# Designed miniproteins, single chains, part 106

Each design is a single chain, and the fold is of that chain. pLDDT is the mean over its residues in the fold that is shown.

## One batch from the design tools (miniprotein)

Design m3922
Fold by ESMFold2-Fast:
Structure m3922 (fold): chain A 72 residues (1-72)
Amino acid sequence: SAGEEAVRRETDRLVEEGKEALKKGDLEKAEKIAEEILRLGEAVRELFPEAARYAEEKGEELLEQVKEEKEK
């Protein structure tokens, strides 16, 4: 559906922005973006469960990378 595609596209844009922040060492920004992706997934869970799951997976992946960088 158009709604599912819109959520997935927005998730992809946020993921790219988060990866760019991570690459620059801006862990605070990357963490904020990961949280925003997870919030997006929660917000659309009932209406677009597949797109919500995609956002959840991508947000968790980015958050994991942020945690790994903080542990260094």
Scores: mean pLDDT 86

Design m3923
Fold by ESMFold2-Fast:
Structure m3923 (fold): chain A 77 residues (1-77)
Amino acid sequence: LLEEARRLYDKGVQAEAEGNYKEAAELYIKSARLFEQAGDLKSAADAYRKAGEAYAKMGNLKEAEELYKRADELLEK
């Protein structure tokens, strides 16, 4: 779980660097879900924030805000 979560996160970072924000967001969300499943809530929150940033760059501000709230909720636990 953690190894696959980190691999997906790294792929998201590369997609974002290439300007592929939709792909980056999808990879970050998949990574975040695996980090949550593994109990790494801090890494899951970081991945959700990265996905939100990618949506914000695409102009999808509602989706970005929802992901930021999801990240904040995880850090309250």
Scores: mean pLDDT 84

Design m3924
Fold by ESMFold2-Fast:
Structure m3924 (fold): chain A 80 residues (1-80)
Amino acid sequence: LTPEVREENARAARELIEAARELIEEAKKSEDKKEAIKLLIKAMFLATVAGSTADLAGDEELREEAREVFREALRELEKL
Protein backbone atom coordinates (compact mmCIF):
# COMPACT_ATOMS: atom_id res chain seq x y z
CA LEU A 1 0.00 0.00 0.00
CA THR A 2 1.13 3.57 -0.62
CA PRO A 3 1.76 5.82 2.42
CA GLU A 4 -1.34 7.82 1.48
CA VAL A 5 -3.55 4.72 1.43
CA ARG A 6 -2.10 3.52 4.75
CA GLU A 7 -2.88 6.89 6.37
CA GLU A 8 -6.43 6.84 4.95
CA ASN A 9 -6.96 3.35 6.38
CA ALA A 10 -5.59 4.46 9.76
CA ARG A 11 -8.00 7.41 9.77
CA ALA A 12 -10.92 5.15 8.83
CA ALA A 13 -9.98 2.70 11.59
CA ARG A 14 -9.90 5.51 14.19
CA GLU A 15 -13.31 6.77 13.06
CA LEU A 16 -14.78 3.25 13.29
CA ILE A 17 -13.28 2.77 16.77
CA GLU A 18 -14.81 6.07 17.95
CA ALA A 19 -18.19 5.15 16.43
CA ALA A 20 -18.08 1.77 18.19
CA ARG A 21 -17.25 3.43 21.53
CA GLU A 22 -20.16 5.84 21.09
CA LEU A 23 -22.54 2.92 20.44
CA ILE A 24 -21.32 1.19 23.62
CA GLU A 25 -22.02 4.35 25.64
CA GLU A 26 -25.49 4.66 24.06
CA ALA A 27 -26.18 1.01 24.92
CA LYS A 28 -25.15 1.62 28.57
CA LYS A 29 -27.63 4.53 28.77
CA SER A 30 -30.47 2.61 27.07
CA GLU A 31 -33.39 1.50 29.24
CA ASP A 32 -34.55 -0.85 26.46
CA LYS A 33 -32.68 -4.17 26.65
CA LYS A 34 -33.44 -5.02 23.00
CA GLU A 35 -32.13 -1.64 21.84
CA ALA A 36 -29.00 -2.05 23.99
CA ILE A 37 -28.36 -5.48 22.41
CA LYS A 38 -28.70 -4.03 18.88
CA LEU A 39 -26.30 -1.17 19.70
CA LEU A 40 -23.72 -3.56 21.19
CA ILE A 41 -23.91 -5.90 18.17
CA LYS A 42 -23.36 -2.88 15.88
CA ALA A 43 -20.41 -1.81 18.06
CA MET A 44 -18.86 -5.30 17.79
CA PHE A 45 -19.31 -5.21 14.00
CA LEU A 46 -17.69 -1.76 13.70
CA ALA A 47 -14.81 -2.84 15.98
CA THR A 48 -14.23 -5.91 13.79
CA VAL A 49 -14.12 -3.77 10.63
CA ALA A 50 -11.84 -1.28 12.42
CA GLY A 51 -9.44 -4.08 13.32
CA SER A 52 -9.22 -5.26 9.72
CA THR A 53 -8.81 -1.66 8.49
CA ALA A 54 -6.05 -1.03 11.07
CA ASP A 55 -4.31 -4.19 9.85
CA LEU A 56 -4.38 -2.84 6.29
CA ALA A 57 -2.85 0.38 7.63
CA GLY A 58 -0.11 -1.66 9.35
CA ASP A 59 -1.07 -0.06 12.66
CA GLU A 60 -0.78 -2.68 15.40
CA GLU A 61 -1.75 -0.21 18.14
CA LEU A 62 -5.04 0.64 16.37
CA ARG A 63 -5.71 -3.05 15.78
CA GLU A 64 -5.25 -3.68 19.51
CA GLU A 65 -7.56 -0.74 20.36
CA ALA A 66 -10.20 -2.24 18.05
CA ARG A 67 -9.89 -5.60 19.83
CA GLU A 68 -10.28 -3.89 23.22
CA VAL A 69 -13.44 -2.11 22.04
CA PHE A 70 -14.83 -5.43 20.73
CA ARG A 71 -14.15 -7.07 24.11
CA GLU A 72 -15.79 -4.16 25.95
CA ALA A 73 -18.94 -4.46 23.81
CA LEU A 74 -19.02 -8.22 24.40
CA ARG A 75 -18.68 -7.77 28.18
CA GLU A 76 -21.55 -5.24 28.17
CA LEU A 77 -23.68 -7.66 26.12
CA GLU A 78 -22.97 -10.46 28.64
CA LYS A 79 -24.31 -8.22 31.45
CA LEU A 80 -27.75 -7.94 29.78
Scores: mean pLDDT 87

Design m3926
Fold by ESMFold2-Fast:
Structure m3926 (fold): chain A 91 residues (1-91)
Amino acid sequence: SLKEALALLAIALGLAAIALGRAATALAEAGIDPELAIALAKLGVALGLAAIRLGYLANDKEAVNLGFAGALTGIGALIEAGRVSGVRPKV
């Protein structure tokens, strides 16, 4: 059903957002490609927020929670990337 498809997509995007935020934080902490770290962190925030919206449309609490986790992980990565690279995140 549409609801099941939206729930599955929301879960996938939330998990991807968490992975992107964690990878961005690791790159930033290692001092590897600060522009890529910022880009991955921004993408993680965007996918996390999308997962929250889709999760609410699907009425799926797990999807919403994963979306929040992804968005917050991405925000943390942006803060770390900004701190290490000296570039302020534009979010």
Scores: mean pLDDT 86

Design m3927
Fold by ESMFold2-Fast:
Formats: sequence, structure tokens, C-alpha cells
Structure m3927 (fold): chain A 62 residues (1-62)
Amino acid sequence: MKKLQEEVKREVAEILLAIAAGDEKKARELLAEGYEKMSKEYEKQGNLKKAEEWRKKAEEFK
């Protein structure tokens, strides 16, 4: 649980830094990548419905 919390904090901080720097393209790419990672994790767990939902969210940022 602690490892997941630290990973989420790191990812959120990276996105916030990109936004603060005015790098909208980088922030969008980081969001899309995060959503794709979530989709793959749900696929590994056999939760295909959740995997598809996260995949669709990733497509919104491309």
C-alpha cells in the first residue's frame, strides 16, 4: 500500500510540474500514459471492463 501511495504522489507531482511549466503537451502525454498503464493493470487482473474504461480515457488525451 505505501509503495502505491508514493507512486501516485510522484506521478501527480510530475503532472503538476508539467502544467506549472506551461507544457500542456507534456501534461497531456503523461495523463494518457497513466491511463494506459491503469488499463493494462486491469487487463492483468482480468477486469476487462475497467481496462476498457481506462483505455477510452487515454484516447481522449491523444
Scores: mean pLDDT 72

Design m3928
Fold by ESMFold2-Fast:
Structure m3928 (fold): chain A 83 residues (1-83)
Amino acid sequence: AREAGEALAEALRRALEEAARLVREGRPEEAKRLAEAAAAEAERRAAAIAEAARDDPETLEEAHRRVTSAVLAHREALEAAFA
């Protein structure tokens, strides 16, 4: 679950890097759609991680903390880029 949370954070970071490249290429609408799709997928994956870790409260709490931080950071970056 810690590993799954870190993998999700890395996936969000990669999506943000791709969005930044699209903005640099003059495709901000595609970049915004990509980043928003990545955020929606992250929420789905966060729910799956929570379900998988239900029998391990310590792992669930740590995974939830990491995923929440990653989603929040991604959302802040998205709002800053497309404000």
Scores: mean pLDDT 70

Design m3929
Fold by ESMFold2-Fast:
Structure m3929 (fold): chain A 65 residues (1-65)
Amino acid sequence: SSKKLAQQLIARGAGYAISSIGYEFQAELLERQVGPEAAEPYYRLAEKYRELAKEYFAKADELAA
């Protein structure tokens, strides 16, 4: 059902959001300890996962409408 699918999309989006926070935290630590160049790949991963979370939440909202 659309409701079940929406719930699954929300759960997946939440997972991506948590991963994004984790990568951002890792990036900040690497930037302080090593430098910005070492942190760059982790900031990119954080942004990628943040965008994925937004996409999945948007899909869930569309199905719940």
Scores: mean pLDDT 89

Design m3930
Fold by ESMFold2-Fast:
Structure m3930 (fold): chain A 68 residues (1-68)
Amino acid sequence: SMSLLEEIREILRKGGASEEEIEEVVEAVKNGDLERAQRVLVRLLLRGKITPEQAERIGRLAEEAAAL
């Protein structure tokens, strides 16, 4: 669903992720490549661009989007 992907974009953008980083996560999710998405999220978490709580929420949204 585009609404799930848009929620992921909003969380990442509020954290200060670049548009390139946001689209990398979104493209990985669209392709069902959750391992790639997780690697990018870990990198963003380590740089303080997202919180652990935000990473957990994005992970849940990514699983839902990949199941569609």
Scores: mean pLDDT 83

Design m3931
Fold by ESMFold2-Fast:
Order: structure tokens, then sequence, then C-alpha cells
Structure m3931 (fold): chain A 110 residues (1-110)
């Protein structure tokens, strides 16, 4: 029905954003499947997936900066990460909005 169909569409959109960002930071397939499975657990699971994804991005950032420091590319890596940050922030803002919409739709289904 219409509300259940809308919930499914919002959930699939959230999963696509998680997959896209996971691909961008080279998250392994096993971890990516765990993130998607958390979204299927509901709103609280989706929030946990978002939190884990933020941690993965921070870990990736630290690893890239550490490697940059060792190979003389620290400033170039730091600049590239700073340039990417607005896009990452925008993607997380979109995912937060989708989670809020899922919460609203879930209340209407119950």
Amino acid sequence: MKIEEEYKKVKEELKRLIESLSDAINVDPETREKLLALVDQGVEGARKALEMLRELIDQTRQKLLEEGKKNGKYEAVKRALAEAQPSIDDTFARMEELIKKLEELKKKLE
C-alpha cells in the first residue's frame, strides 16, 4: 500500500547513499553488508549504521594522513580530505533526513 511503498523507497534510498559512500572510502564487502543489514533492523539500526560509517570515515582519514606523513604527501592528503569534507557532510545530512522520514513513516504504519 502507499505508505508501506513510501517507507520501502526511503529505506532503499538510504541504503543507496550508504553503499555510495562505502564505495567512495573502499569499505570491504563484509562490513558494507553489515551496514545495510543494520538499516533493515529499523530506525535505531539505521542510526547505528550511520554512526559506524562516520567512524569508518574517521579511521580512513587518519590512515590516509599517517601514510601521507610517511611518504611526504601529508599536505596534499590533508588538502584533498578538506576539499572532500563538504560533500561528506552533505551526504550525512541527507542520510539523517531519510532516517527522520523513516521514523515518521514507521509511526504512521503502527
Scores: mean pLDDT 84

Design m3932
Fold by ESMFold2-Fast:
Structure m3932 (fold): chain A 57 residues (1-57)
Amino acid sequence: SSLVENLIAADRALAEAARAAGDEALAEHREKVAELLETGKLTVEEAIAEAAAFNLQ
């Protein structure tokens, strides 16, 4: 699969894990990121930059 497909799958998996843990806010956030990637409103580069910025904090 393409990088965007892998990122969407990863965000959906994280949303499922968050929902199973009872963290609805995190699940909604991860689902929103996946939706924005699917609709092209968030680019792969933007998603990578956000993840990198979070990891550098």
Scores: mean pLDDT 77

Design m3933
Fold by ESMFold2-Fast:
Structure m3933 (fold): chain A 80 residues (1-80)
Amino acid sequence: AEELEKEGRKAAIAGDLETAAKYYEEAIKKEPSAELYYNLGSVYLTLGDYEKAIEYYQKALELDPSNVRAQNGLRLAQEK
């Protein structure tokens, strides 16, 4: 799970958002976390898929309601 998350971050840094989403989704299937849901939400927000961004930011907040970054991401996605 951690290795897939690292590969997802590398892909995101390289601008390969589709590959980043794939790695984060595989990581979530093995071991879901608020950070992974937040990262996936941010990838979909950047791709313009606001419905998926909202879904994943909400999942991040279900695991960690105090995640300010996910709260801000959710607000931005909802205003689109």
Scores: mean pLDDT 84

Design m3934
Fold by ESMFold2-Fast:
Structure m3934 (fold): chain A 61 residues (1-61)
Amino acid sequence: MTSQVQAAVERLLELAEGQSPLAQELARRAGRVLETAGVAPDDEAIRRTVESIKMHAERAE
């Protein structure tokens, strides 16, 4: 795995760390997708992903 993909996954999990347990689980799943794809999104895409995860977690409770 590239260091860029690893950094993106770590950033995604870091941004989700203070959120609900469901949001953290969704972030971990998103991280696995990034690792499988082998493509590192930019910081803006990571932030948008976390925002989407938070929104879905809030609605699902």
Scores: mean pLDDT 76

Design m3936
Fold by ESMFold2-Fast:
Structure m3936 (fold): chain A 98 residues (1-98)
Amino acid sequence: MKEAEELKKEAEELVREARELVRELEEHKEEFTVTEAIGAALRAIGLIIDAELLLEKAKELEDKEVAEEVKKLAEEAIELARRALELAMEALKTAKPD
């Protein structure tokens, strides 16, 4: 029970962080410096890796209902983090010097 609840909380946290990164990039991408744009890209890559690891852990959960919830949240986090990576790469093209 505790491990399944912890994975769900981790997945919810990744979705929250990915959504915040997408919003930051969509609202302020033309204000980014080169360093800030690279930082955003690295954060997005980290979120993709963490979400993919959660997907693998969810496959091993005995509670199939919680496993499906974690899977959906992790897949949403991957989609949002990939969007953030695309936006960060666009921000890098228009980035001002540090």
Scores: mean pLDDT 83

Design m3937
Fold by ESMFold2-Fast:
Structure m3937 (fold): chain A 80 residues (1-80)
Amino acid sequence: LTPEVKEENREAARELIRAARELIEKAKASKDKKEAIKLLIKAMFLATIAASTAYLAGDEELVEEARRVFEEALKEYEKL
C-alpha cells in the first residue's frame, strides 16, 4: 500500500473505533435489552472491520485498540 492509502486506512480505522465505542455507550444507556443487543452486535462488527483496516494500515497498536473495543462490546453483550 502507498503511504497515502495507509494513512487513509488508519483514519478510517479510527473512525470505526469511535463509532463502535459510541454504540457501546448507547447500549449501556439503553433500557431496552433488544436494542442494547442490536447496538452491541453493530459495535462488534465495526470493531472487526476496524481491526482489519488498521492491519492494512500497518498500525499494530490500532489493531490492538480495535480488538479491545470488540472485547468490551462482547463483555457488555454477555452481561445482558
Scores: mean pLDDT 88

Design m3938
Fold by ESMFold2-Fast:
Structure m3938 (fold): chain A 58 residues (1-58)
Amino acid sequence: LEEAYREVKERVEELLKEGYSLEEALRKAFEDVAPKYGVETAEKAALRYYVELLEAEA
């Protein structure tokens, strides 16, 4: 999970720098990470990062 979380975070950050929306960046990061770590682990990693971002903005 920690490695999947790190890859999701890094990929989302890259995509945001390229001009993708947060929703698009999360979707693409999930699609890239899921084949490596499995769908369930990738979903948990993406959700954890998304919740972290929402809490930081509040």
Scores: mean pLDDT 78

Design m3939
Fold by ESMFold2-Fast:
Formats: sequence, structure tokens, C-alpha cells
Structure m3939 (fold): chain A 77 residues (1-77)
Amino acid sequence: GAEDARRAAEGARAAAEAGGGPGLAASVWHNSYIASKKAGNEEAAKRAKEAALRAAQGDDGVEMALEGYEAAKEAAE
């Protein structure tokens, strides 16, 4: 569920801050996109793409990616 997705995203964020780099957030987004496509849920895949575009605008991308990951995962399941 959403809580489980949030825990996974928090782990990715902590790893990125510890030295994994901001690329981990992109990997989470990519995995959510792939999972949504495999499930045939194009709406969830589109959401993941839109969140990546919002992050590219230079806002607090990690927090936005965390919320988007939860939403995309819930929609895919």
C-alpha cells in the first residue's frame, strides 16, 4: 500500500543523501514507470513522467518524487 511505498521511497532518499547520489530518485521513478506499463496502467505511467518533469523544474525534487512514487505505485497495484 501507500505506506509501504513511502518507506521504500524514504530509503531511496536516505541512500541518495548518504552517497548514492540524486540518481536513485530517477531509478525509483523509472521502476514505477516500468511496473505501470507492465500492469497496463498507462495513467500511472503518465503520472510518473509528469512528476519527473516537475522535479526538472528545480523544486524540492526529492519530496515531490516521494509523493509521486506513492501515487504511481498505488495506481499500478
Scores: mean pLDDT 55

Design m3940
Fold by ESMFold2-Fast:
Structure m3940 (fold): chain A 89 residues (1-89)
Amino acid sequence: LSEKELIETEVALAAMTVAIFKRAGEVSDEVVELFDKAVKAVRDGNYEEAIKLLKEARDKIVKESKDPQAAETGKNILEKIIERIENLK
């Protein structure tokens, strides 16, 4: 896989995790919307916007999650994607 394809794959896997957290009541619709916008930004090659949106989603997950373990898992997943995109540049 190219680095771009790997990032797109990781973002798609994270989207499934965010959807699971929403179903469990751990995140709001706003987090899902921010993440969907980040996925679109990655697909469009707009990595600066993607990083901004992923950081906003990360911060909201930490604030909104009632389960500390779910909050840490979501934070770690998003931080890894952010780091990978930042290292691409």
Scores: mean pLDDT 79

Design m3941
Fold by ESMFold2-Fast:
Structure m3941 (fold): chain A 91 residues (1-91)
Amino acid sequence: SLDEEARRALREAREVIRELEELLEEEEDEETREQIRKMIENLERLMREVEELLADPSASDEEKLRAIIELEAAIVLARAYIYSWEKEKEQ
């Protein structure tokens, strides 16, 4: 169901935001810190869009699915960023 997909995406978004916040605690470069903050803000905005559409009885299944897909895409990009950041620290 779309509710189950949305709930999963929201859980994954909360997890990746937590990981990004941990990176902020370790990061000393202000430009990189600003990039991480913007990623967190974008994820939080997309999470709100999903939650608002799920609460709207007039919202179509297509609109809900689109918002879920956009959030999932942002999660994938954030995970790729975390992976790249962690690899830089291994050297």
Scores: mean pLDDT 88

Design m3942
Fold by ESMFold2-Fast:
Structure m3942 (fold): chain A 79 residues (1-79)
Amino acid sequence: MSKEEKEKIIEKTIELLEQSTDPVVRAVALDELIRLVKEYKPSEELKERIKQTVERLLATDTDPHVRRLAEELLKLIEE
């Protein structure tokens, strides 16, 4: 899989996370983003996009599992 294909998958996963009203779907999307970020080095632009999305999610989401995954993802991109 090319770097461009990996970045497209990350972007689509962010869109799914932003559009989903189901906490289970949001948790799955966050798990996928955590895996992708660990396996692939996203661009600075994508890191900033992920950070903004996660910070918005943490401000609005009440599900404790979703919040834990969001905090974990935020720590990974701030490394």
Scores: mean pLDDT 80

Design m3943
Fold by ESMFold2-Fast:
Structure m3943 (fold): chain A 113 residues (1-113)
Amino acid sequence: SVTVTESGGGTVKVGGTLTLTWRYTASAPVTGVLWQIEQPGQPPGNVAATAGDQSGSGPGYERFTASFDAAAGVATLTISDAKLSDTGVYRGVAVAADGTFGVGAGVTVTVVE
């Protein structure tokens, strides 16, 4: 099984920087992590992902930087130059080598002028 505990989030001003962190524990090695944004009336957006030695942001999310430290069981997402459109619920997903996965409860990010 995979367990995810998320922290960070809150309110950030336009142009500001905010870091989301989640920690995980798993019964098998975690091979990838995915950050998603959830907004009312929209399908989930893939913000950033890491898998093996590869990492990247999704199209339109180039201001987002993801990192993954498998040995420490920590993943972070940093939002730079925040925009009002970045408001939403951000959720981490960890995928383990045995095909199990864990999903965080989500953290709310609100961007204000």
Scores: mean pLDDT 76

Design m3944
Fold by ESMFold2-Fast:
Formats: structure tokens, sequence, C-alpha cells
Structure m3944 (fold): chain A 55 residues (1-55)
């Protein structure tokens, strides 16, 4: 369920249909680019990424 929500959110932001692998890449890039994110936001992204990877 969480992975499906992550895919849905990514598709809404990009305006296109994405595969699970493309969503994982986007979240990985957000985490890397997220040197600008707060610790709290970075933790949320990491948790979401782990849920996607476990699915």
Amino acid sequence: SLEEEAIKVAELFTGRKLSKEEVKKLFLEMLEEGSTLSDEDKEKVLELLQEILDS
C-alpha cells in the first residue's frame, strides 16, 4: 500500500506514469539532492524509500 502511494505521488509530481523502478530512482535522487533537506524530511524520505525497496 505505501509503495503504491509513493508511486501515485511521484506520478502526480511528474505528470506521467512511472514504473516501480523509476519511482525508486526518483526517491534515491531526492535523498542525494536532499543535502538541502532538514533531518526530519530526510528521515521521511528514507523511510518511504525503504518501504518501496521492501515491496
Scores: mean pLDDT 66

Design m3945
Fold by ESMFold2-Fast:
Structure m3945 (fold): chain A 90 residues (1-90)
Amino acid sequence: SELEEAVRAVAADVEAARAYWEALAEAWIEKARSLGNEEAVKLAEEVRELLAKALEAAEAGDLAAAAEYLQKAEETAKRLAELIHEALAK
């Protein structure tokens, strides 16, 4: 029961993070396309894949793997945001 509750809580957090970042990713992809930045589009897709893996791991009860994928997704999203800001600031 405790493990099930922990898995549900982590899965809910990952799902919320995924929804939040996916909503922002569309705006970032539009900006990346307008700026001709193919790398930013690839990073946005990588974030989506990492969040999907995090949710899958959380639902399987592998909380360590879920945390690792979530951290990688967050770091990749930050790099994506940096590329968009650099393209706009130049």
Scores: mean pLDDT 72

Design m3946
Fold by ESMFold2-Fast:
Structure m3946 (fold): chain A 72 residues (1-72)
Amino acid sequence: MDAQAILEIPNATDEDIEAVRKAAREAGVAYVVTKLGDNAIVGLHGDEEAVRRAVERIKEAVNVKSIEIRPL
């Protein structure tokens, strides 16, 4: 089944964005990053288990302010 995750990364650096890209690629999920001033909003979409793996890898590498995961 598919899932979507939305993450907020405060004061996101280029290194933070690169970590998001790597985690998404390794998990095999689609990703979108939108910068809103100093913050980044990250959308992930794919298989639920793959989305959850990507989220956990991002949490290990990046300071995440908020996370929402919803089944689709």
Scores: mean pLDDT 84

Design m3947
Fold by ESMFold2-Fast:
Structure m3947 (fold): chain A 97 residues (1-97)
Amino acid sequence: DLRRTLEVALRSVEEAKEAARAGDIDAAILSATMALIALSVAARHSEDERVRELAEEAAREVARAIEALEAGDIEAALEHLEEAAELVREAIEVLEE
């Protein structure tokens, strides 16, 4: 179920944001990696081109967040995770149309 996969991705992004704010970098990277996997699955299995493009863009933002977390740049990581969350929410809304 594509919607469930996107909901898992959104939850994982939100968990990564909470861990990053708490300074738990290892937990933030783990949750972000789970989001990246879910978004990659959603992109590969989406028949809707707009949903696929949104999932791919969200995956790129999560990948940038992981790079920022590895560099210790929490502010940049949170900005990328927030953008990823917005893109995932838009993808879910597209599926409801």
Scores: mean pLDDT 89

Design m3948
Fold by ESMFold2-Fast:
Structure m3948 (fold): chain A 56 residues (1-56)
Amino acid sequence: SDEELRRRAEEARRESKESYELAEEYKKKGDASKYAGYAVLGIGHEVEAELLERKL
């Protein structure tokens, strides 16, 4: 349903935002490995949200 797709897209957007915020915190701490890992997760969730939104 459109409502289910919207809810899933909103969840993916939230997860993307949280991952990017964690990436920036680890970047500030000089943890390059965790920065890269959370940045990649942020991108993945952003792409997931965009694909779900395109189905609406």
Scores: mean pLDDT 87

Design m3949
Fold by ESMFold2-Fast:
Structure m3949 (fold): chain A 83 residues (1-83)
Amino acid sequence: MKKLREAAVLITAAGILVVAAQFGLDTGIESKETIRADLEAARELLKEARELAKELDEEDRKEVLEEIKKVEEKIKELEEKVE
């Protein structure tokens, strides 16, 4: 399905940015500005994925929203650590 695959790609990209932000925060090698920018980019990707989820059937939408929520929780955790 076209929209389901597109949402999955966006969620995966957001997850990669979150992993990069966590690595930078844990090692201290990235600036706080870079970490914040990565987390902001991840949030924007998840917003786009959430809009795409509205066009999916109930089962696929539920799965996509569940994955989005997991990534959003990680973003929030890292935002608290970087502030």
Scores: mean pLDDT 82

Design m3950
Fold by ESMFold2-Fast:
Structure m3950 (fold): chain A 81 residues (1-81)
Amino acid sequence: HMLPDDEEIDATFAIMIKALADRSDSPEVYKEAAEILEKLKERSPDNPEIWEALADVYEKLGQTEKAEEYRKKAEEIRSKR
């Protein structure tokens, strides 16, 4: 590849978005981060970093059940690789 593939780019964006949300520690920023990460998840569903970032964000939003579901999905994907 002459450029990073979409999977590498999406993983990097997920990490950066989560880091930004963690720095802000604002429900509004976490909600925006979740929306962006949900779109990245649809684009790169086999990337465990995206699912892990979503789990962390939803945990911060108090959506514990959704956070646990996404964390399990991230572990499932990591176990396949």
Scores: mean pLDDT 77

Design m3951
Fold by ESMFold2-Fast:
Structure m3951 (fold): chain A 88 residues (1-88)
Amino acid sequence: SPPLYRLSEPLLALFRSVGETRETYTLSEILALLGRYIVDNKLVDLSKEEGTVDVSGTPLGELLGVDSINWFDPSPLFAMIERHSTVV
């Protein structure tokens, strides 16, 4: 079975904002919930290259430390997840 991760309070708060109530998640579930957060908050910037997500001024941008990401380059998301999760 894939490992479960316990998330930091700021990352849990993002997931609670999209209706999640669990305490532990797999990496695939974390990525799916980040995608749902992006869609629910309308963060995709359709005026730029495909996959551009504007996270400026959002709690997700604060966690990432950047104003934009590209969904097809998940490296900043994986780095943030590593900083904000612990394997259980």
Scores: mean pLDDT 86

Design m3952
Fold by ESMFold2-Fast:
Structure m3952 (fold): chain A 58 residues (1-58)
Amino acid sequence: SSAAEEAARKARMLANVEAAAREYGLSEEQVQELKALIEAGDFEAAERRLVRLVIERS
């Protein structure tokens, strides 16, 4: 179902944020901002911000 697909996408994005925080040293504030976007369903904004942070720190 669409709800199950959305829940799976949210879970994967949250896992990606946690992985990026460990790998690239994201601050707690940056992690919380990304999680807030994901919880709000702003997946495109969360992805753009995560990519920017990873590029900046890589």
Scores: mean pLDDT 84

Design m3953
Fold by ESMFold2-Fast:
Order: sequence, then structure tokens, then C-alpha cells
Structure m3953 (fold): chain A 64 residues (1-64)
Amino acid sequence: SMEEEIEKLLEEARKAAEEGNYKEAKRKLDEAIRLAQEMGDEKLLKEVEEESERIERFGVRRAI
């Protein structure tokens, strides 16, 4: 399902951020957001956006 695809992208983004591959993490997060928008589910989109912000914030602080 699209939800499973989004979850996989979020997991891949977390791994990339933890490994210091911040550009790859951002790419995966952007893709997850686009898929959530395609689903038209505002609640799911909000959850993905919040998770994306958490991952990006963590990755930036860890990379420095």
C-alpha cells in the first residue's frame, strides 16, 4: 500500500540521517511527503511532515 511505501521511505531517511547522508535523507523525506499529498489524506500528510521535521532536525545537529 502507499502507507507501507511511505513508512519505508521514512525508515530509509532515518538511516541516511544517522549515517550522515543528509542529502539522501532529505530526498527520501521529500518523496514521502509527495506520496502523502497524492493520497489526499490531510492527517497522514501532517504526520509525515512532523516526522520529516524530526528527522531533518536530528540529522543536521548530528552532522555538525
Scores: mean pLDDT 75

Design m3954
Fold by ESMFold2-Fast:
Structure m3954 (fold): chain A 86 residues (1-86)
Amino acid sequence: TEKEIEELEKKIEELEKEIKKLELEIGILEGIKGIIEGLMKMFGKDEKLEKKIKEIEEEIEKLRKEIEEKKKEIEELKKKIEELKK
């Protein structure tokens, strides 16, 4: 039972690490989006840049969904640990 708790805690740590990687990817994508928006403000509206912003927003939404799925898995693992602790 103690070994089961340790295994679940290790799995939570791996999921938290993966979430941090996804959050960094989102930060980079938001940065790129900000640069493109800045360029459009300086040089005017560009349909290709608007399409690129849309693609970046879709990528960010996909990554956010992956984070939410991993957070739910962490919650389930935490509940399982509490059940094992009494």
Scores: mean pLDDT 87

Design m3955
Fold by ESMFold2-Fast:
Structure m3955 (fold): chain A 60 residues (1-60)
Amino acid sequence: GPLAEEALRLAREAAGLHARGEYERAAQKMVEAGDLLREAGDEEGAQRMYRGAETLRAQV
């Protein structure tokens, strides 16, 4: 659905930012993707995004 598609777009943006060493921006996009996944009813996907964001923030 539209929320899951937007979450995938944000996750892809986060991957690009991570590849460039922009960890805080990548973490922000992962949190946004997690929020959309929760709205879509994908709590497991949301928690994976939030944990990924915490891991990236530990890099800064």
Scores: mean pLDDT 85

Design m3956
Fold by ESMFold2-Fast:
Formats: C-alpha cells, structure tokens, sequence
Structure m3956 (fold): chain A 70 residues (1-70)
C-alpha cells in the first residue's frame, strides 16, 4: 500500500513533523487510497506554487481536500 509505505518511509528517514503527520493521517483511519491522493495533489499543488502558478496550486489544494473527505 503506497500510503502506508510512504508514511513508513518518511517516518524512518528522520521522524520529521512531515513524517509524523503522514503516519498520523494513515493511523487516523484515512484509507490508503485517500491518503495517497491527498499526498499526490498536495505535491502537485506545492510544485505549482513554487512555479508561481497560484491558480493551479489552489485547484490542487481543493482536490486534496475533496480526496481526504471522500
């Protein structure tokens, strides 16, 4: 499961707040597909924000929110 693997990988690599957050999301009952989609959209949104594309960044943030509550 990609969400579980991502959470474990991040947690093992340094116990950063990002790693802790990913692990907590997984254990809070967000299913693996939801967690994976949230992460995918969040990463795409961050990339768009870095490129100055605020419209695309906002769109991906909204999609991440929808995926997390679906």
Amino acid sequence: SLAREAALEAHRKGGSSAATGAWEDYQAGMNEEQAEKVREYALKGAEADRNGDLETASKYAQEAGKAGIA
Scores: mean pLDDT 61

Design m3957
Fold by ESMFold2-Fast:
Parts: structure tokens; sequence; C-alpha cells
Structure m3957 (fold): chain A 82 residues (1-82)
């Protein structure tokens, strides 16, 4: 079980850079909206994107649940900072 959770977390972390790159592309397309986005909102969007990508990569109900758990853990850390 731990190995499975570790694999899901690793997959999620691997998707974070791609999610951040997509956010940067979106900001470039919408500069006025980008100027109004706060750091916590950017992090929330990145986390949501990484969750979506992780679920797509892992064809497994348990993996989907674990990906959501990891994302919630990271969202909580972001909320504690902001």
Amino acid sequence: MEAEREAVRAAFEAELPAARAELEALKARNPEAAAKVEPWEEEAVVVAGAVYRTRAALDNEAAEALAEEVAEEIRREVAERE
C-alpha cells in the first residue's frame, strides 16, 4: 500500500512542472486576468491540473483516490502559507 501511495505521489509531483507551464501559457494569453491572480490562486490551479494529469496517467480507482488525497495535503499546506 505504501509503495502504491509513493508511486502516486511521485506521479503527481512529476506532473507539477507541466501544470505550471500550462498556467504560464494561460497567463500569457490573458495578461489582464494574470495581473489579478494571487499566488494562492496560481498554486490551486497548478494542483488541480496536476491531479487531472495524474488521474489520466493512472488507470486505477485507488490511484485516483490517492491522487486526490495528495492534492488535498498540498492544498492545505498552501492555505497555511496564505
Scores: mean pLDDT 68

Design m3958
Fold by ESMFold2-Fast:
Structure m3958 (fold): chain A 55 residues (1-55)
Amino acid sequence: MVSVSEEEAIKAALEAIKLTSPEADEKKAKEGIEKELPTKLDEIAGLAYEAGVLK
């Protein structure tokens, strides 16, 4: 895929959550991210495209 993959987005979000809440349940955080991803994935891809990550 030329777009940010769902798996890559989940990994990045998990790393961000670990930085802000090191004690957070990683399993619960992943479930929350997967629930919001369908809405935010397009926004993330758009930002990455503007930043020159995607061509």
Scores: mean pLDDT 60

